# Designed miniproteins, single chains, continued (2), part 70

Each design is a single chain, and the fold is of that chain. pLDDT is the mean over its residues in the fold that is shown.

## One batch from the design tools (miniprotein)

Design m6417
Fold by ESMFold2-Fast:
Structure m6417 (fold): chain A 84 residues (1-84)
Amino acid sequence: DARRRALLARLADIIEGRLSLSPDERLALLREVVALFDADGDGYLDPEELERFLTALAEVLGAASVEEARLRLLTFVSRLARGE
Protein backbone atom coordinates (compact mmCIF):
# COMPACT_ATOMS: atom_id res chain seq x y z
CA ASP A 1 0.00 0.00 0.00
CA ALA A 2 2.60 2.61 1.03
CA ARG A 3 4.82 1.82 -1.98
CA ARG A 4 1.81 1.78 -4.31
CA ARG A 5 0.63 5.16 -2.93
CA ALA A 6 4.13 6.65 -3.34
CA LEU A 7 4.47 5.43 -6.94
CA LEU A 8 0.99 6.70 -7.84
CA ALA A 9 1.81 10.11 -6.30
CA ARG A 10 5.05 10.24 -8.33
CA LEU A 11 3.15 9.31 -11.51
CA ALA A 12 0.58 12.04 -10.73
CA ASP A 13 3.41 14.59 -10.25
CA ILE A 14 4.79 13.69 -13.69
CA ILE A 15 1.34 13.84 -15.35
CA GLU A 16 0.68 17.25 -13.71
CA GLY A 17 4.15 18.56 -14.70
CA ARG A 18 5.37 18.99 -11.10
CA LEU A 19 8.24 16.54 -11.65
CA SER A 20 10.57 16.54 -14.67
CA LEU A 21 11.94 13.15 -15.71
CA SER A 22 13.38 11.84 -18.98
CA PRO A 23 10.96 9.97 -21.32
CA ASP A 24 12.68 6.67 -20.41
CA GLU A 25 12.26 7.38 -16.68
CA ARG A 26 8.57 8.27 -17.21
CA LEU A 27 8.00 5.04 -19.17
CA ALA A 28 9.78 2.99 -16.48
CA LEU A 29 7.63 4.54 -13.73
CA LEU A 30 4.40 3.97 -15.69
CA ARG A 31 5.34 0.30 -16.25
CA GLU A 32 6.19 -0.11 -12.54
CA VAL A 33 2.83 1.39 -11.46
CA VAL A 34 0.88 -0.77 -13.95
CA ALA A 35 2.76 -3.87 -12.73
CA LEU A 36 1.51 -3.21 -9.17
CA PHE A 37 -2.09 -3.61 -10.40
CA ASP A 38 -1.36 -6.50 -12.83
CA ALA A 39 -2.00 -9.36 -10.39
CA ASP A 40 -1.39 -12.18 -12.93
CA GLY A 41 1.71 -10.56 -14.51
CA ASP A 42 0.55 -11.02 -18.12
CA GLY A 43 1.24 -7.38 -19.03
CA TYR A 44 -2.48 -6.56 -19.31
CA LEU A 45 -4.97 -5.18 -16.81
CA ASP A 46 -8.33 -6.92 -16.59
CA PRO A 47 -11.40 -4.66 -16.05
CA GLU A 48 -11.22 -5.00 -12.23
CA GLU A 49 -7.47 -4.24 -12.13
CA LEU A 50 -7.95 -1.25 -14.46
CA GLU A 51 -10.81 0.12 -12.31
CA ARG A 52 -8.65 -0.13 -9.15
CA PHE A 53 -5.73 1.57 -10.91
CA LEU A 54 -7.83 4.44 -12.32
CA THR A 55 -9.65 4.97 -9.00
CA ALA A 56 -6.34 5.19 -7.12
CA LEU A 57 -4.88 7.48 -9.80
CA ALA A 58 -7.96 9.76 -9.62
CA GLU A 59 -7.43 10.14 -5.84
CA VAL A 60 -3.75 11.15 -6.16
CA LEU A 61 -4.44 13.44 -9.15
CA GLY A 62 -7.32 15.13 -7.32
CA ALA A 63 -9.43 14.41 -10.39
CA ALA A 64 -13.17 15.12 -10.30
CA SER A 65 -13.94 11.64 -11.69
CA VAL A 66 -12.38 8.34 -12.77
CA GLU A 67 -13.19 9.35 -16.37
CA GLU A 68 -11.10 12.51 -15.95
CA ALA A 69 -8.18 10.46 -14.57
CA ARG A 70 -8.49 8.06 -17.54
CA LEU A 71 -8.37 10.98 -20.01
CA ARG A 72 -5.32 12.53 -18.31
CA LEU A 73 -3.55 9.16 -18.35
CA LEU A 74 -4.36 8.55 -22.05
CA THR A 75 -3.09 12.04 -22.93
CA PHE A 76 0.13 11.36 -20.99
CA VAL A 77 0.63 7.95 -22.69
CA SER A 78 0.00 9.51 -26.14
CA ARG A 79 2.71 12.11 -25.47
CA LEU A 80 5.14 9.38 -24.38
CA ALA A 81 4.39 7.36 -27.54
CA ARG A 82 5.50 10.42 -29.56
CA GLY A 83 8.72 10.75 -27.52
CA GLU A 84 7.00 13.51 -25.59
Scores: mean pLDDT 76

Design m6418
Fold by ESMFold2-Fast:
Structure m6418 (fold): chain A 65 residues (1-65)
Amino acid sequence: SYSERLLAMGIAEDFRLLGAEASIEEKDGRIHITVTAPTKEILEQAKALAAKVEKETGMDIEVKM
């Protein structure tokens, strides 16, 4: 839905503020966010944020380096 897309955009921006790259993909009606961290420190911060967001929203977030 449009509301889910707006939520995903906000979440992606939160990851970018940490210094990570974030991309949003829509496949088969499901939104997926892929986060790429440039350093181990940002990776740890991104993983913590992803766990929190997944628990609060149920959104599918992949974190990698």
Scores: mean pLDDT 85

Design m6419
Fold by ESMFold2-Fast:
Structure m6419 (fold): chain A 90 residues (1-90)
Amino acid sequence: DAFEKMLELLRKEGREELARELEEAYRNADFERLAELLLEARLELNKETVTEEEVEHAREIAPKIAEEAKKNISEYLDELPPEMQEAVLK
């Protein structure tokens, strides 16, 4: 459970608000917001090893990652709660 481990690491770094926002975006199937927050979380956890070039590249691909996440989740759409299905289709 990589996602849960990431949330735990963010809480240990004092980024409880970011962890809470990530968990909320995940629960709401807000994949665009989730992609943005995941990028920010990765930058925070790897702040000593992340280069400026990597940050810029990540910002460029974040919208594409969100779009791919929406496409992939559609395969499991029928297994999601109705509220989450609407969030994915919106």
Scores: mean pLDDT 64

Design m6420
Fold by ESMFold2-Fast:
Structure m6420 (fold): chain A 79 residues (1-79)
Amino acid sequence: SDLEKSKQYLVKGMTAAQEGDYKKAVEYFLKAAKLSPDLNLKAKALDLASKVAEKAGDTELAKKLQEQSDKLRQQYLQS
């Protein structure tokens, strides 16, 4: 299922981040966000992508992803 694939990409992203491959971690977290049918899980994946994008030195991407995560969390809480 898309949920299972999303969770698999979250695990891959966390592993890549632990290995210091922040660019690969961002890629996996973005794939997790895209496949997630759950708004809260999508927001979490984007938040994780934002944090590792910051560690990769991509401040513009980090800011954009954090804003997207915050907006999705607000939508989830008001649904």
Scores: mean pLDDT 86

Design m6421
Fold by ESMFold2-Fast:
Structure m6421 (fold): chain A 99 residues (1-99)
Amino acid sequence: MTPEELEMQTRASVYILAAAVYNVVARKLIERAESKEEAEEALRLAEEAIRYAEEAIRLAREARERGVPDAEVLLEAAEELLREAEELKREAERLLEEL
């Protein structure tokens, strides 16, 4: 693995971890939300998770094109986190309509 390949893999992994953390916090806020303010915060966190997942996908695709080891696994993880973040965003938007 070249230093450049290691940097790409590390950056993709950091963005994947960020997206995962924001998804977890957004989900917990959605589950306990009793106010519009809590639903708005959940929406904000889900939108941040989407941003981090999209950056992870971009980096993982670039890494895959360069033949970086495990790039396909990182891409699959990032795509799953994006799907989850988009579902959480929709749920937070639904709660805002109900609260």
Scores: mean pLDDT 87

Design m6422
Fold by ESMFold2-Fast:
Structure m6422 (fold): chain A 79 residues (1-79)
Amino acid sequence: GEKLDLVNTVLSLLHPKDPAGLREELLALRSSVETLGAALSVVLFGDSVEDAALARGVSQSSVSKTAATLRAILKKHGV
């Protein structure tokens, strides 16, 4: 579905050493597709939390929390 498509797009940009493991961890995140998309734009592209949240109609606090978790996952995978 939409979340898997988003995660696969991220994997194509990052070229991680363990794409299957990273995919599983990103899919396991308890966040909406919109919140995950916003958090990814913050972490990977340097978008502001405010702009990313507004663009997807999600809360800034949800984006910030998801971005923090996402940074930890990416660091674990050497990204």
Scores: mean pLDDT 83

Design m6423
Fold by ESMFold2-Fast:
Structure m6423 (fold): chain A 89 residues (1-89)
Amino acid sequence: GSHMEVRHTVLGPLSPEEKERLARYLEKVVREFGAKVTLERPDGSKEVFDKTVEEAIEAVRRAVELLDEPGFRLTVETKNDGVAVYEAV
């Protein structure tokens, strides 16, 4: 069995309220558990934020703003072996 709880979420267009809720949820998760945050852009480039909790929080905040455009992917890997993937379509 896998030690990771993997959740994949495909995102359509998000309202401002939905973006705020997602950003607040992910900020809380990163703050409580610590996380490695990976942002993948439509061109295939990847940025990894895993050095500080504050850097990871800023990364999820920025990434949620980009998840209204197709091809962006956000991966949040928590210290307690949780994995969440958010893909914009």
Scores: mean pLDDT 79

Design m6424
Fold by ESMFold2-Fast:
Structure m6424 (fold): chain A 111 residues (1-111)
Amino acid sequence: MKEKVEEVKELGKKAKEAVEKKDVEELKKELEKIVEILKEDNSPELVETALKELDEVIEIAAERKDIESLKAVLEAVKEILKYLGDDIELINRAIGLILRTIGVIYDLELE
């Protein structure tokens, strides 16, 4: 458990660095690794860690007005939603993150 949490945190850090570098392909690669970990292990602690890291990636991408990175994170959160089991709190957090990301993308596309 603890080892996977640290791995997700490291992948989240690399995803944030990829957004800062405008490297969408590297961002997608790091996001796909996070999704694969959660597909194999949907424990609440691991999912909560991943959603928190993805929220931070969305915040950085939104600040940078990076629509392509926002779309990449949106697809990752949508994929994670499939693996959340019956944890209603985590499901609600993932749905909230999806809706917020969609709203940011639409606002940026209207500018």
Scores: mean pLDDT 86

Design m6425
Fold by ESMFold2-Fast:
Structure m6425 (fold): chain A 68 residues (1-68)
Amino acid sequence: SAEELRERCLKECGRLAGELSGLSEEEARKIYEESVEKLLSLLTPEQRAEFLARADEIERELLREYLA
């Protein structure tokens, strides 16, 4: 379902954001759900680029699996 895809995306992107920012996965996920721009503002330019690239890859992988 779309809800399952969203939940998995939020979990994976939240984990990634936590790894890059040093925040807990739970805190990073909450910020990401509230505002991606706010989360990005907490990252260095290098971490921001890494997050955007890997988040895009995660989303594409999950969407491909969902549409299969």
Scores: mean pLDDT 79

Design m6426
Fold by ESMFold2-Fast:
Structure m6426 (fold): chain A 119 residues (1-119)
Amino acid sequence: SMDEFVEAALDYLRELLKKAGVPESEIERIIREVKALIDSQPTDVLAMTTLLTSLVYEVIEIHKKKGIYDVEEIEKSVEEVLEEFRKLGEQAGINQKVLDAAVREARKLVEEYLKKIEA
C-alpha cells in the first residue's frame, strides 16, 4: 500500500540521517516536513515524486555539509537511493509506471544540481 511504502521510505531516510550524524530532534523535524509535503500532494505520482526528491535532496545536503562536491561520489550515492526507493516500492506493490515516473523526475533534479557544481 501507499502508506506502507511511505513509512518504509521515511524509515530509510531516518537511517541515512542517523548514519550522517544528524541530531534526533533535527531528523524528526525533517521527517515531519517531508510527511506534510507528501500528504499535501493531489496525486500518487506527485506524492511519489515529492517523497523521492526529498530523499535525494537530503542526501545532497549530507554531502554538502561534509564538504563533498565530487560529482562521481554524489551520483553514486544518489543512484543507491534511487535503487533502494524502487525496491521498497516494488515490495509495497506500488505500480511500476508510477515508480518510473518519480525516478525520471528525481534524475532531472540531480542532473540540474550537478551541472551547477561542474560550472
Scores: mean pLDDT 81

Design m6427
Fold by ESMFold2-Fast:
Structure m6427 (fold): chain A 78 residues (1-78)
Amino acid sequence: MEELKEKAYIAADILIENKASKEAIEEAAKRVALFAGLSEKEAEEVAKKFAKYVEENPDLSAEERAEELVKLIEEAKE
């Protein structure tokens, strides 16, 4: 859990600093989800949900983005 949150935070921070595109956000989220042990299909679904959430909430901090990504990954594991 701690390592997953750390990777999500690092990804979110880098994406914010680089003003990343939706595609880059989806790719980063998919990689974090795959690291968490999700299948490729589950990781793609998490990535799409996360990218949409970020688009709808552009003012999110790296911490808030990391928490949402971890939440989506844990929900997908069920």
Scores: mean pLDDT 77

Design m6428
Fold by ESMFold2-Fast:
Structure m6428 (fold): chain A 65 residues (1-65)
Amino acid sequence: MLAQIEKEREELGKEAQQFAADMAKQYQEALKAGDLEKAQQIKQQGEEKSKEFEARLAELDERAA
């Protein structure tokens, strides 16, 4: 059980990292295109998704206890 939960935490961390990298790339592309409104949307979506990942991590921590 514990090893499985640690594996899920590691995988979630990798997903969060990949998502952050993708968001950063899209944000930069939007800025280069002069689309400030899209850049703002990407930033907001990134923040919301980051909170979601944090909540999932907290849930896994409770399962480990």
Scores: mean pLDDT 79

Design m6429
Fold by ESMFold2-Fast:
Order: C-alpha cells, then structure tokens, then sequence
Structure m6429 (fold): chain A 58 residues (1-58)
C-alpha cells in the first residue's frame, strides 16, 4: 500500500542518516576500531531491516 511505502521510505531515510553519522564518528574517533564500527553498522542495518519487516507483515 501507499501507506506502507511511505513508512518504508521514512525508515530507509532514518537508517541512512544513522549510517552517515556513524561513518563521521568513525573518521573522528581514533579509539573506534573496524570491528566496533562494523558491529555498530550491523546493529543499525538490522534495526532498520526489522522495522521494514514489521511494516510489511502488518
């Protein structure tokens, strides 16, 4: 539905913003190693994916 499409677009936009913020944090934080970066990235993507799945199943 159009309502589901709009919700998915919003979730996608928010997820991209969170990824961009994490990338900037990684560039500026010498204490953040690649494993921590990847772990946080996977958490953001996973949360976004779960939200999209819930919208599609509702």
Amino acid sequence: SMEEQKKIEEITRETKERIEKLREEYKQNPDMDVLEYVSRLMQIVGEGTDRIIEVRRS
Scores: mean pLDDT 86

Design m6430
Fold by ESMFold2-Fast:
Structure m6430 (fold): chain A 77 residues (1-77)
Amino acid sequence: SVDDVPDSKIEELVIEIGKEAGLDVSGLKLTPEELEEARKIIQEGLDAQAAKDEKAAQEAVEKLVELIKKVIERQAK
């Protein structure tokens, strides 16, 4: 369960996924609300993988990438 994962590990996973998507994640810092949303999306992705729902798993990755883009845009302001 992602609830057992510390925030620092969620941040590490988000940074890694952002790098794999070709995003500049240098200096990326999530707010508590953004961390909770990331945790929810990661859980959706894990649930989709367990159900072998490739479409839902892909949608979860896309949601996480869009969240990362929004965090980058917020920090640029």
Scores: mean pLDDT 82

Design m6431
Fold by ESMFold2-Fast:
Structure m6431 (fold): chain A 82 residues (1-82)
Amino acid sequence: SYKEKLEAIKKILEEALPSLSGFDLGLALYQLGEYLAELGKLEEAAKYYREAAEAFRKSGTPAALALADIAEEKARELEEEL
């Protein structure tokens, strides 16, 4: 099922996190936020979006800063629903 595929991808990304840094870490954390939100795990999703925003901000490029703002907004939206 779609949910089983999301859970499998989530586990692969979580296992990869220690090997990632900077922008790539931000992308992986953002994807984890997306998958957890799809699974209805809103508190965990917000946490990963917050961590993604920090990783993107540390990258410091205009594109990374824009993605950081998007991730932060997604975290705020989910936190308002909790």
Scores: mean pLDDT 85

Design m6432
Fold by ESMFold2-Fast:
Structure m6432 (fold): chain A 98 residues (1-98)
Amino acid sequence: MKYTLKRTLNEENKVTVTIESESGKKLEFSEETFSELSEEEKKFIIELAEEAEPMIEELAKLALEGKLTVEKVEELMEKYKFYDESLLELVREYEASK
């Protein structure tokens, strides 16, 4: 639990990624600026994203079972320290359509 990764939508609906360490150090970038990051920074981002793969599998299982809710997505985001605002918005819309 040394890092928290967040994917948020800015005012232009573009994805911004923020990585925060327990010491309060932050790295922020957008999809457009990802190519400008150092090789070491890109490696750390990929390693953090790979730690979130089990969360994606659990989300897929919940969706197949018809149990995917905003609450369950938030629980998984907290468990895996991976936050995706665009995914949360999508699930919120699906929940509202029921």
Scores: mean pLDDT 70

Design m6433
Fold by ESMFold2-Fast:
Structure m6433 (fold): chain A 62 residues (1-62)
Amino acid sequence: SRLALYARLGAQEARRLAEANPDWSREELEAAVRAHLAGVRGASPEERAAYEQGARDEVARL
């Protein structure tokens, strides 16, 4: 589903940012994910929520 796709994209972005920035806090990672999502066009509110949740779940594993 598109919601599952956006959740995976959010998790992938969080992981990419964490690997590129090992010194960043969880708060900095979450802020960077939100900044990236703000630039994403064409996503519905539900897809954006799924992206944020996927990223949050990934950050929580760090």
Scores: mean pLDDT 84

Design m6434
Fold by ESMFold2-Fast:
Structure m6434 (fold): chain A 72 residues (1-72)
Amino acid sequence: SKLEEIKKLIEEIKLVEEDSGEAARLTGKLERALLDKDYEKAIELAKELRENHGLSQETKERMLKFIEEIEK
C-alpha cells in the first residue's frame, strides 16, 4: 500500500540529535498530506526528508505512530 511505502521511507530517514527548522516544516506538510489522503504528496515529502534531512528519534516515532493510527 502507499501507506506502507511512506512508513518504509520514514524508517529509512537518518537519525539526528534535533530536527532542523526545515525538517519540522516538512514533517508538518507530510502530516497534512496524510490527513488529506494525498499519498503522492506524502511520498514526495518523505523522500525529501530521507534524501536531504534527518529526523530526531522523537519526531520519527511520532510520524510512524501517526501513520499506524490512520491505517484501518
Scores: mean pLDDT 84

Design m6435
Fold by ESMFold2-Fast:
Structure m6435 (fold): chain A 69 residues (1-69)
Amino acid sequence: MDEKAFLEMVRIGGTIRNLTDEEIKEIIEKAKKGDPKAREEVKEFIRIAHFFTQDEDLYRRAMKYLEKV
């Protein structure tokens, strides 16, 4: 559940930044491996997605998952 919310929010934010699905997937893989730059990129995508969706439940679930990555 939280992982699905995380993936949805990162995809939305990455798409708003004009990234392809392949590029977004690569950034997620790097973030899961502990790459600090990729972690900051996924955090930024979640912030962008939250601003545009205004979905508090998706945001909270995405942030819960991000703490584990």
Scores: mean pLDDT 83

Design m6436
Fold by ESMFold2-Fast:
Structure m6436 (fold): chain A 98 residues (1-98)
Amino acid sequence: EKKKIEEYLKLSAEDGALGLGYAYALSQVDPSFQPLYERAKKALLEGGFEEYVEKGIELGEKLTPKIEEMSGVQKSSYGMLGLSGNVSLEVALELYKK
C-alpha cells in the first residue's frame, strides 16, 4: 500500500525542514554555511514542500541567537544535523519518484 511510502516522505520532509532550520541559523552566523542552506531549501522546493520551507526558516530564526552563543564544535554538530536532514529528504524524494 502507498500509505507507508507517503508516511516516509512526510517524515523526510519534516527532517528536511529541521535541516533547513539548522542550515539557516548557521548561515546567519557564518557565511560558509550558505551553500548548505541553499541546498536544503532547493530539496524542499523541488519536492513541492513550500510550507516546510516556511517552517524551516521560522525554526532557523528561533535558533539563530542560540547558534551565535555556541562553540565551533557545537556549530559543526548542528551543521551535520542540517546535512543529515537534507540528505534524508533527497533520498526520500528519489525513492518516491521510483
Scores: mean pLDDT 79

Design m6437
Fold by ESMFold2-Fast:
Structure m6437 (fold): chain A 75 residues (1-75)
Amino acid sequence: SIGEEIKEEIIKKIDEIVAKFRRGEISTQEALQRLGDLLREAEQALKNGLISEEEYEEIKKLINQAVLDFSRAEL
């Protein structure tokens, strides 16, 4: 379904951000900003009925785990 495709694309983008960060290609601040952008994309997809609440929850969980894995917040 279109929802599954959107979820898979967002998850791939999360994985790319994590991989770039681990390779030292992007800073913690940039990685956190990019993850925040993906969370907003997921929220819009949910609001527009393109993904389910379950799919959104899965995306949010993965983003939150990536944020924790990037160490403490820059703030």
Scores: mean pLDDT 83

Design m6438
Fold by ESMFold2-Fast:
Structure m6438 (fold): chain A 76 residues (1-76)
Amino acid sequence: SALDRAREELAKEELDLSAVVAALREALAEARTFEELNEIEELLREAEKKAGRTPELLELQIEIGVKKLELAVKRV
């Protein structure tokens, strides 16, 4: 899965940030539940610890927040 790819990339000694970002974006596009969004956000935080708060990671944080709002509206 895209989440598993993100975990594998984060586990590498040499961080490929572009590969992590690509996997997290794919996971975000496929996410359907708050549990999945929370897992993506946890991996995003791990990437930030290794690479810092890059523009790409900040953009992902905003996209996660938007998707959380969309799911919350559906819960009525």
Scores: mean pLDDT 82

Design m6439
Fold by ESMFold2-Fast:
Structure m6439 (fold): chain A 65 residues (1-65)
Amino acid sequence: MLEQSHLMFFAMALGEDLGVVVKVEFKGDTIYVTVEDEKAGEELEKAMRELGKKYGLKVVVTVLP
């Protein structure tokens, strides 16, 4: 449970630092991150994928137009 909260909080904090609004959801073993900025989405995917591998969780980043 700590791993889920840590990843969600990290995604939201990184979104704040990048100046974008991030929607974060956790379902099963997968973290879903939705953002409207392509560059912020790339940075979020890279950082979240690295943490996800460490915790054995899947990460899906979706960029909306």
Scores: mean pLDDT 77

Design m6440
Fold by ESMFold2-Fast:
Structure m6440 (fold): chain A 66 residues (1-66)
Amino acid sequence: SAELEQRINKALSRYTLTGDAEQNAKAIVIALSDLGYDLDQDHAELAKKYADNPEEAVKALTELLS
């Protein structure tokens, strides 16, 4: 949902996203954990897959968690 996407983007505003997919994936996983989502290793791998484009990664993970 758009509301969840905004909440994830706000949490991510605490982190500097770069061209490093591994660092971006870690930031996304931490942001989702800060929002109260129980994340497993599969979620971390999924975040890494999408983290080459942080905007698309946030949108894709938002749709998966909705």
Scores: mean pLDDT 70

Design m6441
Fold by ESMFold2-Fast:
Structure m6441 (fold): chain A 85 residues (1-85)
Amino acid sequence: SDERELGLLMGAALVLERGVSAETAAEALRSAGIPVSAREVEETARRLENLSPDEISELITEKAQKIGGDKALALSEAVNSYLSK
């Protein structure tokens, strides 16, 4: 689903740009209702490792627009809330 793909892109960005572990990123995404594993986050991060932060941001923005801004914002807030604990 587009929501699941957005979650994986956000998780990969946390790993590549912020040094969050794939395990922690996957836990944050599952807390937000996105059923992903640490392995899937790692595999997504490996696929994106040669992209710039701007290119990753563009992919996230495109998927966020497809699911709607309110859903994308809610997902982002749930992930950030988990990481702030």
Scores: mean pLDDT 87

Design m6442
Fold by ESMFold2-Fast:
Structure m6442 (fold): chain A 102 residues (1-102)
Amino acid sequence: DEIARLLAELEALAVEADRLWAQARAETDLERKAELLEELARTLRRAAELARRLAELLDAAGPAHARQAESYRTIAESAEALAEQAEAEARRLRAEAERRRA
């Protein structure tokens, strides 16, 4: 059951993303916080890939699954947007760390 496997993988990535976000929020060192946000972004992009694949499989399964497929496309778009935000924040934190070293 490929769909069940992808769902389990997506759920695991969601748990990992929550864990990384919590660690990043607690981190006070700018460089380590940036590293955690970069890892979060990679995790979110992987989740987006799985969500898109899941949507494709659901579309292929027929029109009865169209609403569920659309939901996973929305999840993928949200994950990509959050990854972009995490990457932008990581870049800002690295720039701030460099300014403080100067």
Scores: mean pLDDT 90

Design m6443
Fold by ESMFold2-Fast:
Structure m6443 (fold): chain A 71 residues (1-71)
Amino acid sequence: SMAEIEALVEEALAELEKHKDLPVEELGKIGRRLAERLRERLREMGFSDEEIQAALERFEKGALRIYLESL
């Protein structure tokens, strides 16, 4: 469901936020790893490619805000 996807995106962003004091290069590496983990989890849960792509776009938008705070 959309609510399950939203919860997983929020969880991934909260994890990234814990590392916001790191240099942006390291934060970017963590963000990339979290995006990959999110993709894998959603795929295993049986979500469609369209739902996975939408979730990753939402994660990337939130991650960008966190990266900007690290600059």
Scores: mean pLDDT 86

Design m6444
Fold by ESMFold2-Fast:
Formats: structure tokens, sequence, C-alpha cells
Structure m6444 (fold): chain A 62 residues (1-62)
């Protein structure tokens, strides 16, 4: 249901925040890898979509 989707969305946001904090450390003078952030976000999004499809299939499996 909606609560499950909200929980997964909150988890995704928490992961993005963790990544941002790690890359925002003052000792990190190297350029931030935008590509890495986008790649992780894409992978998480695809995983969430796959899990959603599996939940729908399980609901149809009587």
Amino acid sequence: GRAEAEAKYAEEKALQKEIAEKNGLPVTLAPTPDKKTLEIAKEIGEKIREIGDEIEEELKAR
C-alpha cells in the first residue's frame, strides 16, 4: 500500500543524504562525482520498481 511506498521513498532519501554528507566532508577536496550519485540513484530507483512489480505479482498469486 501507500505506507510501504512511502517507507521505501524515505529510505531512498536517507541514502541520498548519507552520500551527500560523505562527499561534503571538508577534507574532500576532490571533485564530487555527480556521475556516481546519478548511478546510485538510478540503481535504487530500478530496485524499488522491481520490488513494486514483485509485490503486485504476489498480490495476484492466490
Scores: mean pLDDT 61

Design m6445
Fold by ESMFold2-Fast:
Structure m6445 (fold): chain A 87 residues (1-87)
Amino acid sequence: MKKEEAKKYLEEGKEYIEKGDYAKALEYLEKALKIYEELGDKKGIAEVYYELGRIFESLGELDSAKALFEKARKIYEELGDEEGLAK
């Protein structure tokens, strides 16, 4: 149940990014991140960092975006997920 809740928050965060509502996107992504951290779901944590990076990139906060993309990439590398590394 908790993992499905985190995934729903992640998807809602992504929808708000596409709408340009970054305040709502951050709220939902923070909720997803907290649950994924409680579960130790490294793939979920990496996906949240990637989406947070997209928000900061859209806001022109390029150094913050790069740091978040790098955090996601390192987790994907640890998991052997080459799809994450390609981004």
Scores: mean pLDDT 82

Design m6446
Fold by ESMFold2-Fast:
Structure m6446 (fold): chain A 72 residues (1-72)
Amino acid sequence: MKVIYKAKKSPAINYIPIIEELGGKVLSANDTEIVAEIPEENVDKLPEALKQKTGIEAEMEKEGDTVTITEK
């Protein structure tokens, strides 16, 4: 499943290890956004992993085959 992560508080590239732990493959990354493919079963685990490792809360929006995760 395609995931777009939108960072606000730190460079998005800092969160690549969390995405890779969930079996994600990073397609592109910069300071504000990561685009990755994550196994569908692990997509719902990404906000929880982010909160547990960094304390950052994020909103998840699902649109078809794409999930957008935006920091609060």
Scores: mean pLDDT 82

Design m6447
Fold by ESMFold2-Fast:
Parts: sequence; structure tokens; C-alpha cells
Structure m6447 (fold): chain A 108 residues (1-108)
Amino acid sequence: LAAAERAAALLDRLFPGEDVDPVAARAIAAALSEGELSEEQVREIVRIATEAERRIAEAGPEEARRIVEEAARRIRELLSKAGLDAQGEAAARAFREAGLARIDHLEA
């Protein structure tokens, strides 16, 4: 997808040599399908996702799901405060769907 390719290029430029969380990459790609993101917004989304992943590693399944929902809400709020409501809703939805699917896959 064109948005996924743009997300990959942005992440490679901003985080060279780092393995960025795939859930964060999907959220950024979803936001980019609705409009542009600043480099600072991309960095903040990655930061929120990285904090969530770290917390999930220490959490049980129910708490992990709550952490995913909290991170998705923070991403939506971040972009909404910048006037990017469509990007925020798309990013939050993609983050939530990918994050919950990862938890369900590991528990299956």
C-alpha cells in the first residue's frame, strides 16, 4: 500500500537501524492514508507504542488489552489536539486492531 510504503520510509529515516514496533507502523500508515503527519507526530506515536509494548511485556492478558486501549486513546488525543481528527481516528483504530490481534495470537 502507498501509505504503508510512506510509513516505512518515514520510520527508516527517523529511526535508522531500529526495529520499530509493527503495531506503531500500522497506526502511522493508517494516519497517512487520511493526511500528512509531522516528524514529531510520528516520533510521539512510536514513543507511545514503545511504552505500551514495554508495559504489555509485564502484564497479564486483561491488563495488556487495557494498555492497548489506553495507547490507542493517547494517539487519538495527540493527533486531535493538532487538528488531525481523521488521522487520529484512523491511527487509533489501526493501533487497537493490530495490538489486540497480537495479544489474541499469543494467547491462542
Scores: mean pLDDT 83

Design m6448
Fold by ESMFold2-Fast:
Structure m6448 (fold): chain A 99 residues (1-99)
Amino acid sequence: SEVERLAKELRERMLELLDTLPPEEFERRSEELLSETTRRVAKIEGLTEEELIRRVEEEKGVRGVTPATVFAYLVVEDPRYRPLREALEEIEEKILQRS
């Protein structure tokens, strides 16, 4: 599926960045990659990035959601995005192992 391909790409790219970059550069590049992933998720949903963010803010009753942070809300509750959630969990475990 497109979500499984997206999850694989995110995992591979994020782990490569984690292995090659110092923490400050990793932080910046990982936020950029998450924003890119959010745009691709919006496209899968048939929404603009702005429409996806608005939907999440309304459904969760939150404000100040960004392209990098909307992803956390969407992936947690939607079973269609389970492969992305699992990829993010693996990435977070690898980050914690480096700290």
Scores: mean pLDDT 79

Design m6449
Fold by ESMFold2-Fast:
Structure m6449 (fold): chain A 85 residues (1-85)
Amino acid sequence: AEAARKAEGAALLQAHIPALQALIQRIRDVWDSLPEDVQQQIVALAQQIDELVEQLREGKGDPAEVDRQLQALLAQTEALLAKYG
C-alpha cells in the first residue's frame, strides 16, 4: 500500500536528518574553498539526493532500496568533501 510505503520512507528519512543537516553545514563551511568543477559535482549530487528524498516521501519504489541508494550518495558526497577539507 502507498500509505505504508510513505510511512516506512518517512521513518527512514527521519533517521537521516542529522546526517543530512551535518552534510549541508559541511558543504557551506567549505563551499568558497572548493574548485568550480567540484562545486558543480556537489550540486549534481545534491540534486540526486533530493530526488531520492522525494521518492521516500512519496512512497515510490521499495523504501529499503531507495534508502540504500541515498546512503551511497551521502557516502560519495562525504568522500568528495574529505579531499578538500
Scores: mean pLDDT 81

Design m6450
Fold by ESMFold2-Fast:
Structure m6450 (fold): chain A 60 residues (1-60)
Amino acid sequence: MARDEVLARANRILREAARHLTPEEVQEVAKEIQKAFSLPVDEAARRLDEVERRLREKIA
């Protein structure tokens, strides 16, 4: 996966979090995304999948 695609996904996750979560919860999501970007692209993608899944659970 290209790094640009990972960045685009991260931005979409943050926008969705900002719509449904508190500022404190959005900060936690941002922190997890920052952690993912310190990893290889393939592992970053897997971490974003996990973050998106947890976000969906919180807004369901």
Scores: mean pLDDT 77

Design m6451
Fold by ESMFold2-Fast:
Structure m6451 (fold): chain A 65 residues (1-65)
Amino acid sequence: DKLANPKALLEAITSGEIEGVGIETQKKLYDYFGNEEKMANATEEELRSVDGVGPETAEKILAAR
């Protein structure tokens, strides 16, 4: 579909459903992207550029979309 669901992705991140994404990684995601909309629309490559986010964690974040 045309747009990612920013709320669903952010809820998955903040609820701790995604293994490897804790409070510290959430802060790093916010620091990297600057806002929730950019984070929700991030590509796998951009997510993997965030400190503490490896390929497996990035795939889990993308699956939460």
Scores: mean pLDDT 70

